# Designs tried in a protein design run: designed miniproteins, single chains, continued (2). Part 52

Each design is a single chain, and the fold is of that chain. pLDDT is the mean over its residues in the fold that is shown.

## One batch from the design tools (miniprotein)

Design m5902
Fold by ESMFold2-Fast:
Structure m5902 (fold): chain A 55 residues (1-55)
Amino acid sequence: GMETAIESGRLAKERGREELGDFAGDVAAIIGMEYGKKGLTPEEAAERALEEVRR
């Protein structure tokens, strides 16, 4: 649901910011939220977002 999408974005932002900086964290938040909307868990969504941002 929406809460899962929001948590996915938050987790992706936090991890992306710590690993790659603020801009990467913001991009990861958007990608993570979209994966959360598609039914991935917050942890799965965050990992997929980080894979995309690391490219």
Scores: mean pLDDT 83

Design m5904
Fold by ESMFold2-Fast:
Structure m5904 (fold): chain A 61 residues (1-61)
Amino acid sequence: SRVDEIVGRAMREALLGGLSDEQLAALMAEVGKLYALYKEGKISVEEFEERVRALLARALA
């Protein structure tokens, strides 16, 4: 699915960006919260992608 593609890309970029196990766990916890909102119909797939991208950018800074 598109969501699986977004999450897979974010995980790859996080690993390539050198995030620690702790940082990766924190990022995935936040992505999980966004996924719950998407599954509940509270956000679109486009908003999910944008918010995941913002979380990744923050984690890599």
Scores: mean pLDDT 84

Design m5905
Fold by ESMFold2-Fast:
Structure m5905 (fold): chain A 65 residues (1-65)
Amino acid sequence: SEVAVMIAEDEARRAIASGDVELIRATAEALRKAAQQFEAEGDLEAARRLYEIADEVERAGRELE
């Protein structure tokens, strides 16, 4: 779903901007779970985009250490 990806982009941006490492980690985990669900449902494009967003969020969280 394009809407789900748009919401994920917005949530990721807000989490990173907050500087809250716990929120950033939780957001990355939630996005990975959403990606796995879309993959299981056969929406491989939505899954791919959500994995990419999750990876970016995880990277940002690691850099705040």
Scores: mean pLDDT 84

Design m5906
Fold by ESMFold2-Fast:
Structure m5906 (fold): chain A 99 residues (1-99)
Amino acid sequence: SVVQELVGETFEGDGSPEELAREAATYAAQKALEKLGIKSKIVDVEVSRLPSAKGDKYLYVARVRFEDGHELLAFLEVEGNKVTILGAILLGPDGKILS
């Protein structure tokens, strides 16, 4: 799976944990489609914090939607200024997992 190459990738930036998660998910989604040779624009990015996350680490789930109907679901950990991709799933326009 193209998205398995994104697992363990880390990003650093400035902003809130939610902003960092949003930026990392956006980057990962664009990279995943580029690796498949698919050209499409992001139309929506939704980020949700998992309430069970504690301390200086925050867990997020992000959903990135593309104009052609592809979606990326990403699981992210934010600690300080660093974001790590814990997992990702790419969905086709029909909602099926692309492997």
Scores: mean pLDDT 82

Design m5907
Fold by ESMFold2-Fast:
Structure m5907 (fold): chain A 70 residues (1-70)
Amino acid sequence: MEKEIEEKKEKLVKEAEEELMKKIAEYSEKNPDASLEEALEELDKIAEEIGKEYGKKVKELEKEAKEKLE
């Protein structure tokens, strides 16, 4: 069980990194004339949203493992 959960967690982390890079690239392509400040502000929001979403998925996996050990 723990090993399977750890594998899923690693997959989620990799997917989060890929999503982050993809959204950064898409933003840059859609907004080539964006200022540095605007780009940094948007990147910060994207990073926080992705971190929050994948963080919840990781915690959900850990919570399910704990409940089964009850």
Scores: mean pLDDT 75

Design m5908
Fold by ESMFold2-Fast:
Structure m5908 (fold): chain A 64 residues (1-64)
Amino acid sequence: HMSKEEARRKYEVAKGGIEAARESGDTELAKQMAEAAIEYLRLIGASQEEIDRFEKTKKEAEAA
């Protein structure tokens, strides 16, 4: 079982990974990191509004 604290740490790593992937132009990695961030936000019990931000990020990566 992943605790909410562990999920929060992994979310921060995934969020940083999205930024790094975008800077390097790795759209596939950006999409994968956005998917991971969404999963960790769900585990934390984040709001739908927060999840929707990363859904938008994922769609932007898919379009790039």
Scores: mean pLDDT 79

Design m5909
Fold by ESMFold2-Fast:
Structure m5909 (fold): chain A 51 residues (1-51)
Amino acid sequence: MLEELKQQLVELKKSGKLTDSELVDKIEELSKKYNLTPEQTNELMNAVDKV
């Protein structure tokens, strides 16, 4: 699950359809929806930041 979310977010950032702010909002939404830990949420942030 976490790896799938990372892949989806990286692909979404590469598409250029969302701003960095919208990507952060999406990560926060996913964190709430899937009850991710702060560490898991940070992994999603780091994955999109590397792109």
Scores: mean pLDDT 80

Design m5910
Fold by ESMFold2-Fast:
Structure m5910 (fold): chain A 55 residues (1-55)
Amino acid sequence: GAMEELKRKALEGAIKLLEAGFSEEVIIQYITKESGLSEEEAREIVREAKKILEK
């Protein structure tokens, strides 16, 4: 659904921003502002992105 699409795009964006050296807090604020997701959901997405990059 639309929510799953928003979360997927937010995850891809979080991965790119982490690789570019942006802080977790900056990425959380970016996701909440651009996607309309809650701060809690944005934090979960950033944690997921960090796990993907730790491989």
Scores: mean pLDDT 81

Design m5911
Fold by ESMFold2-Fast:
Structure m5911 (fold): chain A 65 residues (1-65)
Amino acid sequence: KEELRREMYETAVEIAEVWSEMTPEQREKLQKLFSEASTALNNGDFEAAQKYLDEARKLIEEVKK
């Protein structure tokens, strides 16, 4: 029931926090996932947006380890 746009914002903040700890490969993958999520959200495809955000959040958690 939370707004998907809020989740997008929270994910962007997390990306900024871990950016310096990521490899170039992880940064490219994360930017692509976030871009895909943003595009899906703008097109009203909430299911696709959620899937891409879930993948982005999983990558962020792996970087934090």
Scores: mean pLDDT 78

Design m5912
Fold by ESMFold2-Fast:
Structure m5912 (fold): chain A 63 residues (1-63)
Amino acid sequence: SGAEKNAEAAKKAAEAGDATGAAVGAYHSRLFGGDPEAGRRGVEAGQAGDAEAAAEGSIKAAE
């Protein structure tokens, strides 16, 4: 799946301070990755404005 690409996109969004972009990456990693609970936590973090935590959730979901 595209989970690894979505995780990388989320990381780049977080580096740019884009919490919404990081949350979108986490959402896609939740759908296609091996750890949907990590992806869900990433979406929640991004919705709270924590772009770094959203990217970490996306990366972990893709693993």
Scores: mean pLDDT 75

Design m5913
Fold by ESMFold2-Fast:
Structure m5913 (fold): chain A 58 residues (1-58)
Amino acid sequence: LANPFAGLPRDEQVRLGAALLRTIAESPVEEARELARQVLATMSPELLAAARALAATL
């Protein structure tokens, strides 16, 4: 799976990454959590760090 958000602005990618991290933490659907993990794995370490920082704020 390539990063499906690569064409978006960096701030939008960070926001979506934070939403995916929240999906892993909060979603009861295991397929959704697994897809979120796969998408996050395609993001750069820099984007992941920013997404985690944003998720921790919320």
Scores: mean pLDDT 78

Design m5914
Fold by ESMFold2-Fast:
Structure m5914 (fold): chain A 56 residues (1-56)
Amino acid sequence: LSPRQRVILLFSERGRRIPASILRGLANGEDPRALVEAHRDAFSPEELRAIEEVLA
């Protein structure tokens, strides 16, 4: 799975809606790590850890 697909799958499995700004960035081919960092305040610390693990 690509990093983009891993992030989408993680949110789908958690039943959480991905923030629209991040969805737009992913659709535009932006780096998922950079997008998450720019929007860090949109996530809980637990979600940030899970995202970092799937992007590692």
Scores: mean pLDDT 74

Design m5915
Fold by ESMFold2-Fast:
Structure m5915 (fold): chain A 95 residues (1-95)
Amino acid sequence: SLIEEAEKLIEEGEEAFREGNYEEAIKLYRKAIELLEKAAETGSKEEQIKALELKIRALGNLVKAYDKLGNAKEAMEAIQRAGEVQKKLKELKEE
């Protein structure tokens, strides 16, 4: 599934981050986010919730990686996106 593929990409990105490969980690997290955005448009409520939760994880990881590279603007944009996803997740759980 798109969710399973995205989760694997997040885990691979987290491994790259631990090894100091921040640019590779960013590429993996961005690819995971693209898959999760597609997954959030389809599937069950449970699957949509899982996709949004993983997207929050990937965005938080993007912030950390951008901070390591000194990319303050991109880090701030990822923080703003994470806040928007958290609001959407809360609204979906209240339905």
Scores: mean pLDDT 89

Design m5916
Fold by ESMFold2-Fast:
Structure m5916 (fold): chain A 94 residues (1-94)
Amino acid sequence: MVDQRIQQLQQQAQQSSGNDRARYLANLGVLYSRQGRYDDARVYATQALQLGQNDPGIVALTNSTLSQIYRRQGDFDTSRIYDDRYRQAQQQSD
């Protein structure tokens, strides 16, 4: 079931552009992170952040995901940087 969702999101990302593609890539980052595949999760979350940098919702989601990944890998300093960016993105959404 999770593999089917990942495949669906990968296809949707490939067929879309801009903020729509960034949204699908952000969700791939979340799913890979939940599976403990942190290298894949980081790649997708970083791509989502680069493409969706003008969408506060995508910026918030991707910075939250990257913060969680670095925390799980024991890099608490980098995790804090992404958590700070997540909080800033939430303020810009209002």
Scores: mean pLDDT 83

Design m5917
Fold by ESMFold2-Fast:
Structure m5917 (fold): chain A 58 residues (1-58)
Amino acid sequence: SSLEIVTRGIGLILRGIGLIFQSELLLEKGEDPELAERLREEGERLIEEGRKLLSTVK
């Protein structure tokens, strides 16, 4: 259903934002820059997937 797709799309975007926030926190603390970069990339990927899902609903 459209509602299911919208809920999933928003959920992916929110999770992606959360990962980007974790990445920023690690960078501010000077901790694990390799993990911070991976979290940022994964977060951006999830946001893009969520946007694509939302673009499929009327």
Scores: mean pLDDT 87

Design m5918
Fold by ESMFold2-Fast:
Parts: C-alpha cells; structure tokens; sequence
Structure m5918 (fold): chain A 79 residues (1-79)
C-alpha cells in the first residue's frame, strides 16, 4: 500500500514536471509557479512516506525552488 502510494506520487511528480515545462514554453509564468510549487509538495510527501528517497526528493525540491527563483526574477524585469 505505501509503495503503491509512493509510485503514484512519483507519477504525479513527473506530470507536474511536464506541465511546468509546458507552462514555461507558453510563457505562462503564473502556471509555471503553480506547477513548481506542486513539485515541492509532492516531493515532500514522497520523502515523508519513504525516507530512503529523501535525497532524491530534496534534489527535486531544490530544482523547483531554483525555477521559482528564476521565474520571480523574470516577473520583476517585466514590470
């Protein structure tokens, strides 16, 4: 059951990454922020359910945080 939930969360994480990339390609910065924030929440849940995946989850969180930082800089320049 727990392994089953972790596999579904991994699938949700990959879908969030795909939607993030799609939003970036479309220039939809608000949607890109939403998907990056979703990646963080999913990765945190994966780490909570399976501590052996903590390093992988922290890397995913770090990537999403970097994306959020870059998007915020772009939004500031577009004012």
Amino acid sequence: SMMEKVEELKKELEEAKKKLLEAIKKGDLDKALEYAERMIRIAEEIARLDPSLRLEAEIEIGIAQLVIGVINLIKEKEK
Scores: mean pLDDT 88

Design m5919
Fold by ESMFold2-Fast:
Structure m5919 (fold): chain A 58 residues (1-58)
Amino acid sequence: GPDAERGLEQARKLLEAGDYGGAAASAGHAIKVAEEEGDEETKREAERVLREAIEGSR
C-alpha cells in the first residue's frame, strides 16, 4: 500500500546515494508496513533492497 511504497522509494534513494545504513533501516520499515498492509509485492522489493544494502556495506 501507499505507506509501504513510500518507505520502499526512500530505501531505494538511500541505496542509490550509497547510504547503506539508511537504506537498510528504511527497507526494514517498508517490510514491516508491507506485512501490515498485506502488500506482498512491496515486501519482496523491500527485502531485495535490504539485502543489497547489507551487501553494499560489506
Scores: mean pLDDT 85

Design m5920
Fold by ESMFold2-Fast:
Structure m5920 (fold): chain A 73 residues (1-73)
Amino acid sequence: MMSEEEREAEAERMREAAEEEIEKAREAAEAGDKKAAIEHALKAEALALVYGSLSGDSEAAMELIRRAREAAE
């Protein structure tokens, strides 16, 4: 099993990856690339779910999912 420290580090990597995908979704939406915006938003949602599972912070995970959906609009 992962150590607590390794689990926290992995959760942080997933959170950072989700935030990067949210930013890419926002940029694609601003450029009018709806398909790319949706693809990046879906990747961000998947990463946020993994973050929630690793961190146990469902509220933070749901907030990342909300931000991903808003970024793709």
Scores: mean pLDDT 83

Design m5921
Fold by ESMFold2-Fast:
Structure m5921 (fold): chain A 113 residues (1-113)
Amino acid sequence: MKELEEKARELARRHVEELIRGREGKFLSPEEAKALADEVNALIQELKKQGKLKEFALLYAKHLLELAKEYKKKGDYDLAETLAAQALVLAERFKLSEEEIEEFKEEVKEIFK
């Protein structure tokens, strides 16, 4: 659990850094983009093999929401909204429970009060 949570947190942070670079027009090279895609695909395959994909998706989505709260406090409302929306999409795509999805929706509302 702890190793999985730390990996989810690391990937969420890296994702935010890439979104910020994209807004500045500093996109990854095709080679760098392929390397990242290969890394993520390898992780997904390993998590599927271990039966931990859903747990990882939940942790990753939670970390995206925490980052959304952080960026809202910094005044970056566009990034905060993007991260919160991605967290909800992730929860729905990995078929988290209706209760977990509803909790995410309530947290998103709280972030944008």
Scores: mean pLDDT 78

Design m5922
Fold by ESMFold2-Fast:
Structure m5922 (fold): chain A 97 residues (1-97)
Amino acid sequence: MASQEELDREVLAALVLIAGSITANAAKRAGDPEAAQIVREYAEKASEAVLKGDYETALKILDEGRKRVEEVASPELAAETKRIFDSLKADVERLKA
């Protein structure tokens, strides 16, 4: 049987992947497939770190992903990705505490 911490990690990891997929699909539809690929890759890596309980690495991955999207994406997409990643970082921080 999974502990409450294990369940919380699995739920957060799934939410990271779902948020990443939604954001990447929106970027692709907006004509930015490079930003879409970056979002997907960093969401997958962050989800893996959350599943391992490596919250510090997950936070670093989310911050690096945001910075990389800012380098290639439109200002609107970069701002939206920042909002989503900041929300996910807050969820990781709550689980870490």
Scores: mean pLDDT 84

Design m5923
Fold by ESMFold2-Fast:
Structure m5923 (fold): chain A 68 residues (1-68)
Amino acid sequence: DLEAQLEETRRDIEEVRAMSPEEVQARIKAETGLELTPEQAETIKFTVLGLLEAARSFLEDLIARRRR
């Protein structure tokens, strides 16, 4: 379900956008065991946001085409 994937992507964008660099560090440490610097955490946050925004745009385009 592309609409469900779009909804999840929008929620992921909001969640990541709301995270502080310290929260990103804590999350990655909990999930992977890797300790990041604040600068690395900020870089990962912006990279992930960029990928999520691209995925959102792609899904919106696919859904619009399928509804026609």
Scores: mean pLDDT 81

Design m5925
Fold by ESMFold2-Fast:
Structure m5925 (fold): chain A 56 residues (1-56)
Amino acid sequence: SLEELQKRIAELVKKYREEFKKNKDDPEAQREIFKRVLEELTPLMKELARLRKAQA
């Protein structure tokens, strides 16, 4: 459902925010974390957009 997808996105954002904070002094690690965030969030955000259009 739309709500379940939004919850998963929020949980991923929270997880990656904490990892980013742990690596605040390591810009290389932060860049790799950012790449993982984009890789996981991009398909979820595309699904979110499709579900919103499908519900009209």
Scores: mean pLDDT 79

Design m5926
Fold by ESMFold2-Fast:
Structure m5926 (fold): chain A 103 residues (1-103)
Amino acid sequence: ATLTGGSAPVGGQAFVTARAPGAVSAEWYKQLPNGEWVLVARSDGSVHPRFAGRAGVGVDPETGEATLVINPARPEDTGLYRAKVTLADGSTVESDLAPVTVS
């Protein structure tokens, strides 16, 4: 999967996009300082309490883009992100690590 995005000003809107042809749903995860991965949001509208009211995931079936949006972005949102994308055939693909910087 191709990754785009990665920086936003504090209080602005951060975008990270993973592209996988045939994408129908996606989940985005953030790595915590202790090395654990936490769910940020899913394309079904579920959001982790830490990101409640600030994060969402959209999937564009035409382009295969699975985009995480964080608004407003906070300094603590800086870190490594990863997508898990579900394809139309029911298979799943994971993105490489996507750095996001909020400054």
Scores: mean pLDDT 81

Design m5927
Fold by ESMFold2-Fast:
Structure m5927 (fold): chain A 95 residues (1-95)
Amino acid sequence: SVRERLLAAAREAAELGDPRARVLLRLLDGERVTEPVNGLSPAELLALLILSARKVGREDVAAFLEELAAEQGLTLPPLSSLPEELPGMIILLLT
């Protein structure tokens, strides 16, 4: 499933030292995360992951992350307001 692939990718990225992957793991575990990581809020992190997933043709991942944001009560920022830089390792592990 998309959830299982995201969990595997996030765990591997977290083990390789990606702090954003650690936040994603907490969100996937149903935890309410409010603190920013490396200057990104959880909502901004999810929005960047959604943008990155769409850029690599993973609409299934983008849809899952939008649902995750809604379940967490997070309001996603406009994608046009986000930096061009991808979240890095998580998306690379999905391709």
Scores: mean pLDDT 75

Design m5928
Fold by ESMFold2-Fast:
Structure m5928 (fold): chain A 87 residues (1-87)
Amino acid sequence: EKEELLAQAEELLEKAKEAYAAGKYEEAAKLALEALRLLLKAAEDKELILKAIGLILIGNGYLLEGKYKEAAEHLIEGAEKLIEELK
């Protein structure tokens, strides 16, 4: 199941990057946020769980303020780094 969660998160992250490149920052942020939620489910280590939660909280903060580009940049970078740590 964890390998499936990682694969789904990687697919969502690629879609987030495509949306970001197209200037669809809100869509990119929401896709990256969904990837991070899957990564949170895959994480077993307390440190990685807390890291995922922190990324999600900050990303949601940007989204609530309408800062979609900043949200997308934060969430995409965070998801990429977390995927590498979960492999």
Scores: mean pLDDT 87

Design m5929
Fold by ESMFold2-Fast:
Structure m5929 (fold): chain A 78 residues (1-78)
Amino acid sequence: MVNDLIANLNKAADAKDSAAVLRIADQLVQELRPTVEQAAELRRRAVELATAIDQGNADLVARKTQALVDFAKQLQAA
């Protein structure tokens, strides 16, 4: 379920696991089945989060996690 994937995404970000973030983003695309443009935007936000994790920037990780989660919730509500 999308809510479980969002919970797992927050856990992956807290664990600083960039690989898990990218894997969960792919699972979100499979569950939400968005348009090509929406899928590209979700993956772009996931890459930004993964990059922030790899850079060790905690403030950026928090902001990028929120941006990705908000977009996933927006797609779920549509």
Scores: mean pLDDT 86

Design m5930
Fold by ESMFold2-Fast:
Structure m5930 (fold): chain A 61 residues (1-61)
Amino acid sequence: MNAARDVALALLLTVHQDEPEEKLIELLRPYFSEEAARKAVELVRQGKSPIEALDEARKLE
């Protein structure tokens, strides 16, 4: 079930919101492709919630 992982990743993005984008992408890389990880970080920086950003990034897998 991906729900627990998505919640954990959303919390990770929220806690590390003041980190450089490169660090956020690296934190997502074990779970997403580079394209999906980059898209998730981009969407969070545009003001989308981490859950919404992760859901949209997952569609690129």
Scores: mean pLDDT 74

Design m5931
Fold by ESMFold2-Fast:
Structure m5931 (fold): chain A 102 residues (1-102)
Amino acid sequence: SEVEELLREAIEKLEKALKLAIEEGNAPLVELLEEALEHAKKALEAVREGNIEEAIEHLKKAIEKLKKALELAEKSGSSEELIELIREAIEHVEEALKLLES
C-alpha cells in the first residue's frame, strides 16, 4: 500500500529526528517527536487493520505535534539535518492523510 510505505518512511525519519533531538539535549522537542512517532505508529497499525477513521485521527494528531516540533526546532537552532527530517516526516504524513481522505 502507498499509504503504508509513506508511513513507514515517516516513522524512519521520525526515529532519526528523535535520536538527533536526544543528542542535542532538547527535552521539549524530544517529547513532541515521541508523541508524533506514537501517533504515526498507531496510524500505520490502524491502516493495516482497515480502520481508516482511526488512522485519519492519528495522522491529524501526528501532523499537529510535528508542526509544533518544527517550530520549536527552528526557534531553538537545531541542526539543519534535524529540521529537514521533521519537514520530510510532515510531507509524508500529509500525503498519507490526503490519500486516506480521497
Scores: mean pLDDT 91

Design m5932
Fold by ESMFold2-Fast:
Structure m5932 (fold): chain A 64 residues (1-64)
Amino acid sequence: LSEKVLKEVAEIAKKYGEEYALKAFKAALLHKLGKTEEAQKILDELAKKNPEVAERAQKMVDLI
């Protein structure tokens, strides 16, 4: 697991709370594992509540 991913999770937790950080990380991990439908469900939920977190989660896929 990249140090960049760990830093991004910590920054999301600090700004938006631990629950958002965990959801963002879970979405990124599911996407990387090829579970795209499950990942997209979480991303859609995040985008409704906070589009910035959803965008950051999408970028995290490239860091894993």
Scores: mean pLDDT 81

Design m5933
Fold by ESMFold2-Fast:
Structure m5933 (fold): chain A 61 residues (1-61)
Amino acid sequence: SELEELEKKLEELTEKLKKLREENPENTKETIEQEIELGVEEVELAVKITVLKREEERRKR
């Protein structure tokens, strides 16, 4: 389902953020920019997941 695919992407994105922070503790400008980009993508995915979950709950009624 689309919801499962989005949740998997969110989990993968969270894992990438953790690895990026662990591998780049010096927080260079490039690393900071990548963290911001991934953070924005994480928020966008979380919003989409929330909307889809609410839509599925309405369909069960």
Scores: mean pLDDT 78

Design m5934
Fold by ESMFold2-Fast:
Structure m5934 (fold): chain A 60 residues (1-60)
Amino acid sequence: MLSEEQARRAEDAAVRAAARGASPGEVAKEMSKASGVDLGVPDDASYREVGRALAALAGA
């Protein structure tokens, strides 16, 4: 689980990446970079894989 601060950084990075039309894998990569935690999602990841990583970050 991420800290509240790391989760907020990951969320901000995801919103910015999605706003510029990034792929699901690119969104996950930006989240990993912003939070400092590797989400384990490949560059060619599906929306399902990114959603699962987001759920893990939220502590679900």
Scores: mean pLDDT 69

Design m5935
Fold by ESMFold2-Fast:
Structure m5935 (fold): chain A 89 residues (1-89)
Amino acid sequence: SELDLINRIIGLILRAIGLEYDLELAEKLPKEEALEKAKEILEEAKKLLEEAKELLKEAPEELKPLAERAVKLAEEVIERAEKLIEELK
């Protein structure tokens, strides 16, 4: 159903927002713990991006902007996590 698809996309958006908050908290941890947490968040964000890309392919035209938002948020989390990992090396 359309409502089910909307709920799936919104779920991915909320997960991406949650990962951004987890990453912000990770930045305040000791270096070794921050690095481990950033790597975990990166792995989860990459999985989220693949799920978001699949929903974007399946989405009708009216829902593509919402699905594109999920993709962009997942990409932003990946970029921020990769940046934190590089800073902690």
Scores: mean pLDDT 89

Design m5936
Fold by ESMFold2-Fast:
Structure m5936 (fold): chain A 76 residues (1-76)
Amino acid sequence: ADAAARAAAERLLELVIEATGRVDEELARRVEEAARRLREALEAGDWEAARAAAEEIERALAPVREATLEELAKLL
């Protein structure tokens, strides 16, 4: 269960990073940084850091959520 959840989260982060990179490179950089922190935290088992990184990704995507979802649909 834990390993499957981590794999799913990492896959979602990869899709989000790729989508945001196509929309806005500055936003993509911020999301990539937060996603890298999330991945490192998940690998280290640091759930507090993982939650903080996930919240940063959600906040970064909130203003461009509609555009990001459209780009994600193109990738899928």
Scores: mean pLDDT 64

Design m5937
Fold by ESMFold2-Fast:
Structure m5937 (fold): chain A 90 residues (1-90)
Amino acid sequence: KAAELLREAAELAREAARIAGKNGDIVTYSALALESAALDFGAEHPQLAAEDARAAAEGLRELARESKDPELSRLLEEAARLAEEAARLA
């Protein structure tokens, strides 16, 4: 279900945010906190899910490309993949 994929993507984004926070990267932390909130909102509002999920996937991929941390990049790419799959199902 699209909502389940969005929640899973949000959880991965939150984990990525925690790593960014530990590294003192406030900019990435703030961006990921916002993306996580958007993914959770989409999961609870299925009529908006497809558009929000596509936007979130693009944002997460952009953060992954800019990240210097391989673990962060990996988590963000996985979150983006789940968000894209949710957009396809919505």
Scores: mean pLDDT 79

Design m5938
Fold by ESMFold2-Fast:
Structure m5938 (fold): chain A 70 residues (1-70)
Amino acid sequence: DPLARLRPEELTPLERAILRYLAQKGGKPVSVDELAEAVGMTKEEVQRAVDRLVERGIVEKTDDGYRLKL
């Protein structure tokens, strides 16, 4: 499990849902709109969660969207 490198206790339920979805995409970039639809949350909530994951170095921002960096 690629996500086993992360400490699950430091992740919110929304952050875990985003990371699971990104892991299923196998390193392909995903837009905030697609993530919001996939996890059933608002674009604003997903953007805040993704910004925190980028700050932690878990996710990276590309021209095509967001993907796992680990």
Scores: mean pLDDT 78

Design m5939
Fold by ESMFold2-Fast:
Structure m5939 (fold): chain A 57 residues (1-57)
Amino acid sequence: MDPKELLEELFKFAEENGIPASKVVGIVLRELGHALETGESIAKALERAKERVEERV
């Protein structure tokens, strides 16, 4: 899946569920940092970030 599309869906989900954008940014940056460190794909990191954002509901 396109990383840009995943990010847009994440922020839309957060807006619709009252989750602060700062929380989403923090989760995304943490997962991307881990992916860059370990050689994991950005798409996989964003999928995991989405799961973490969804658990906030």
Scores: mean pLDDT 76

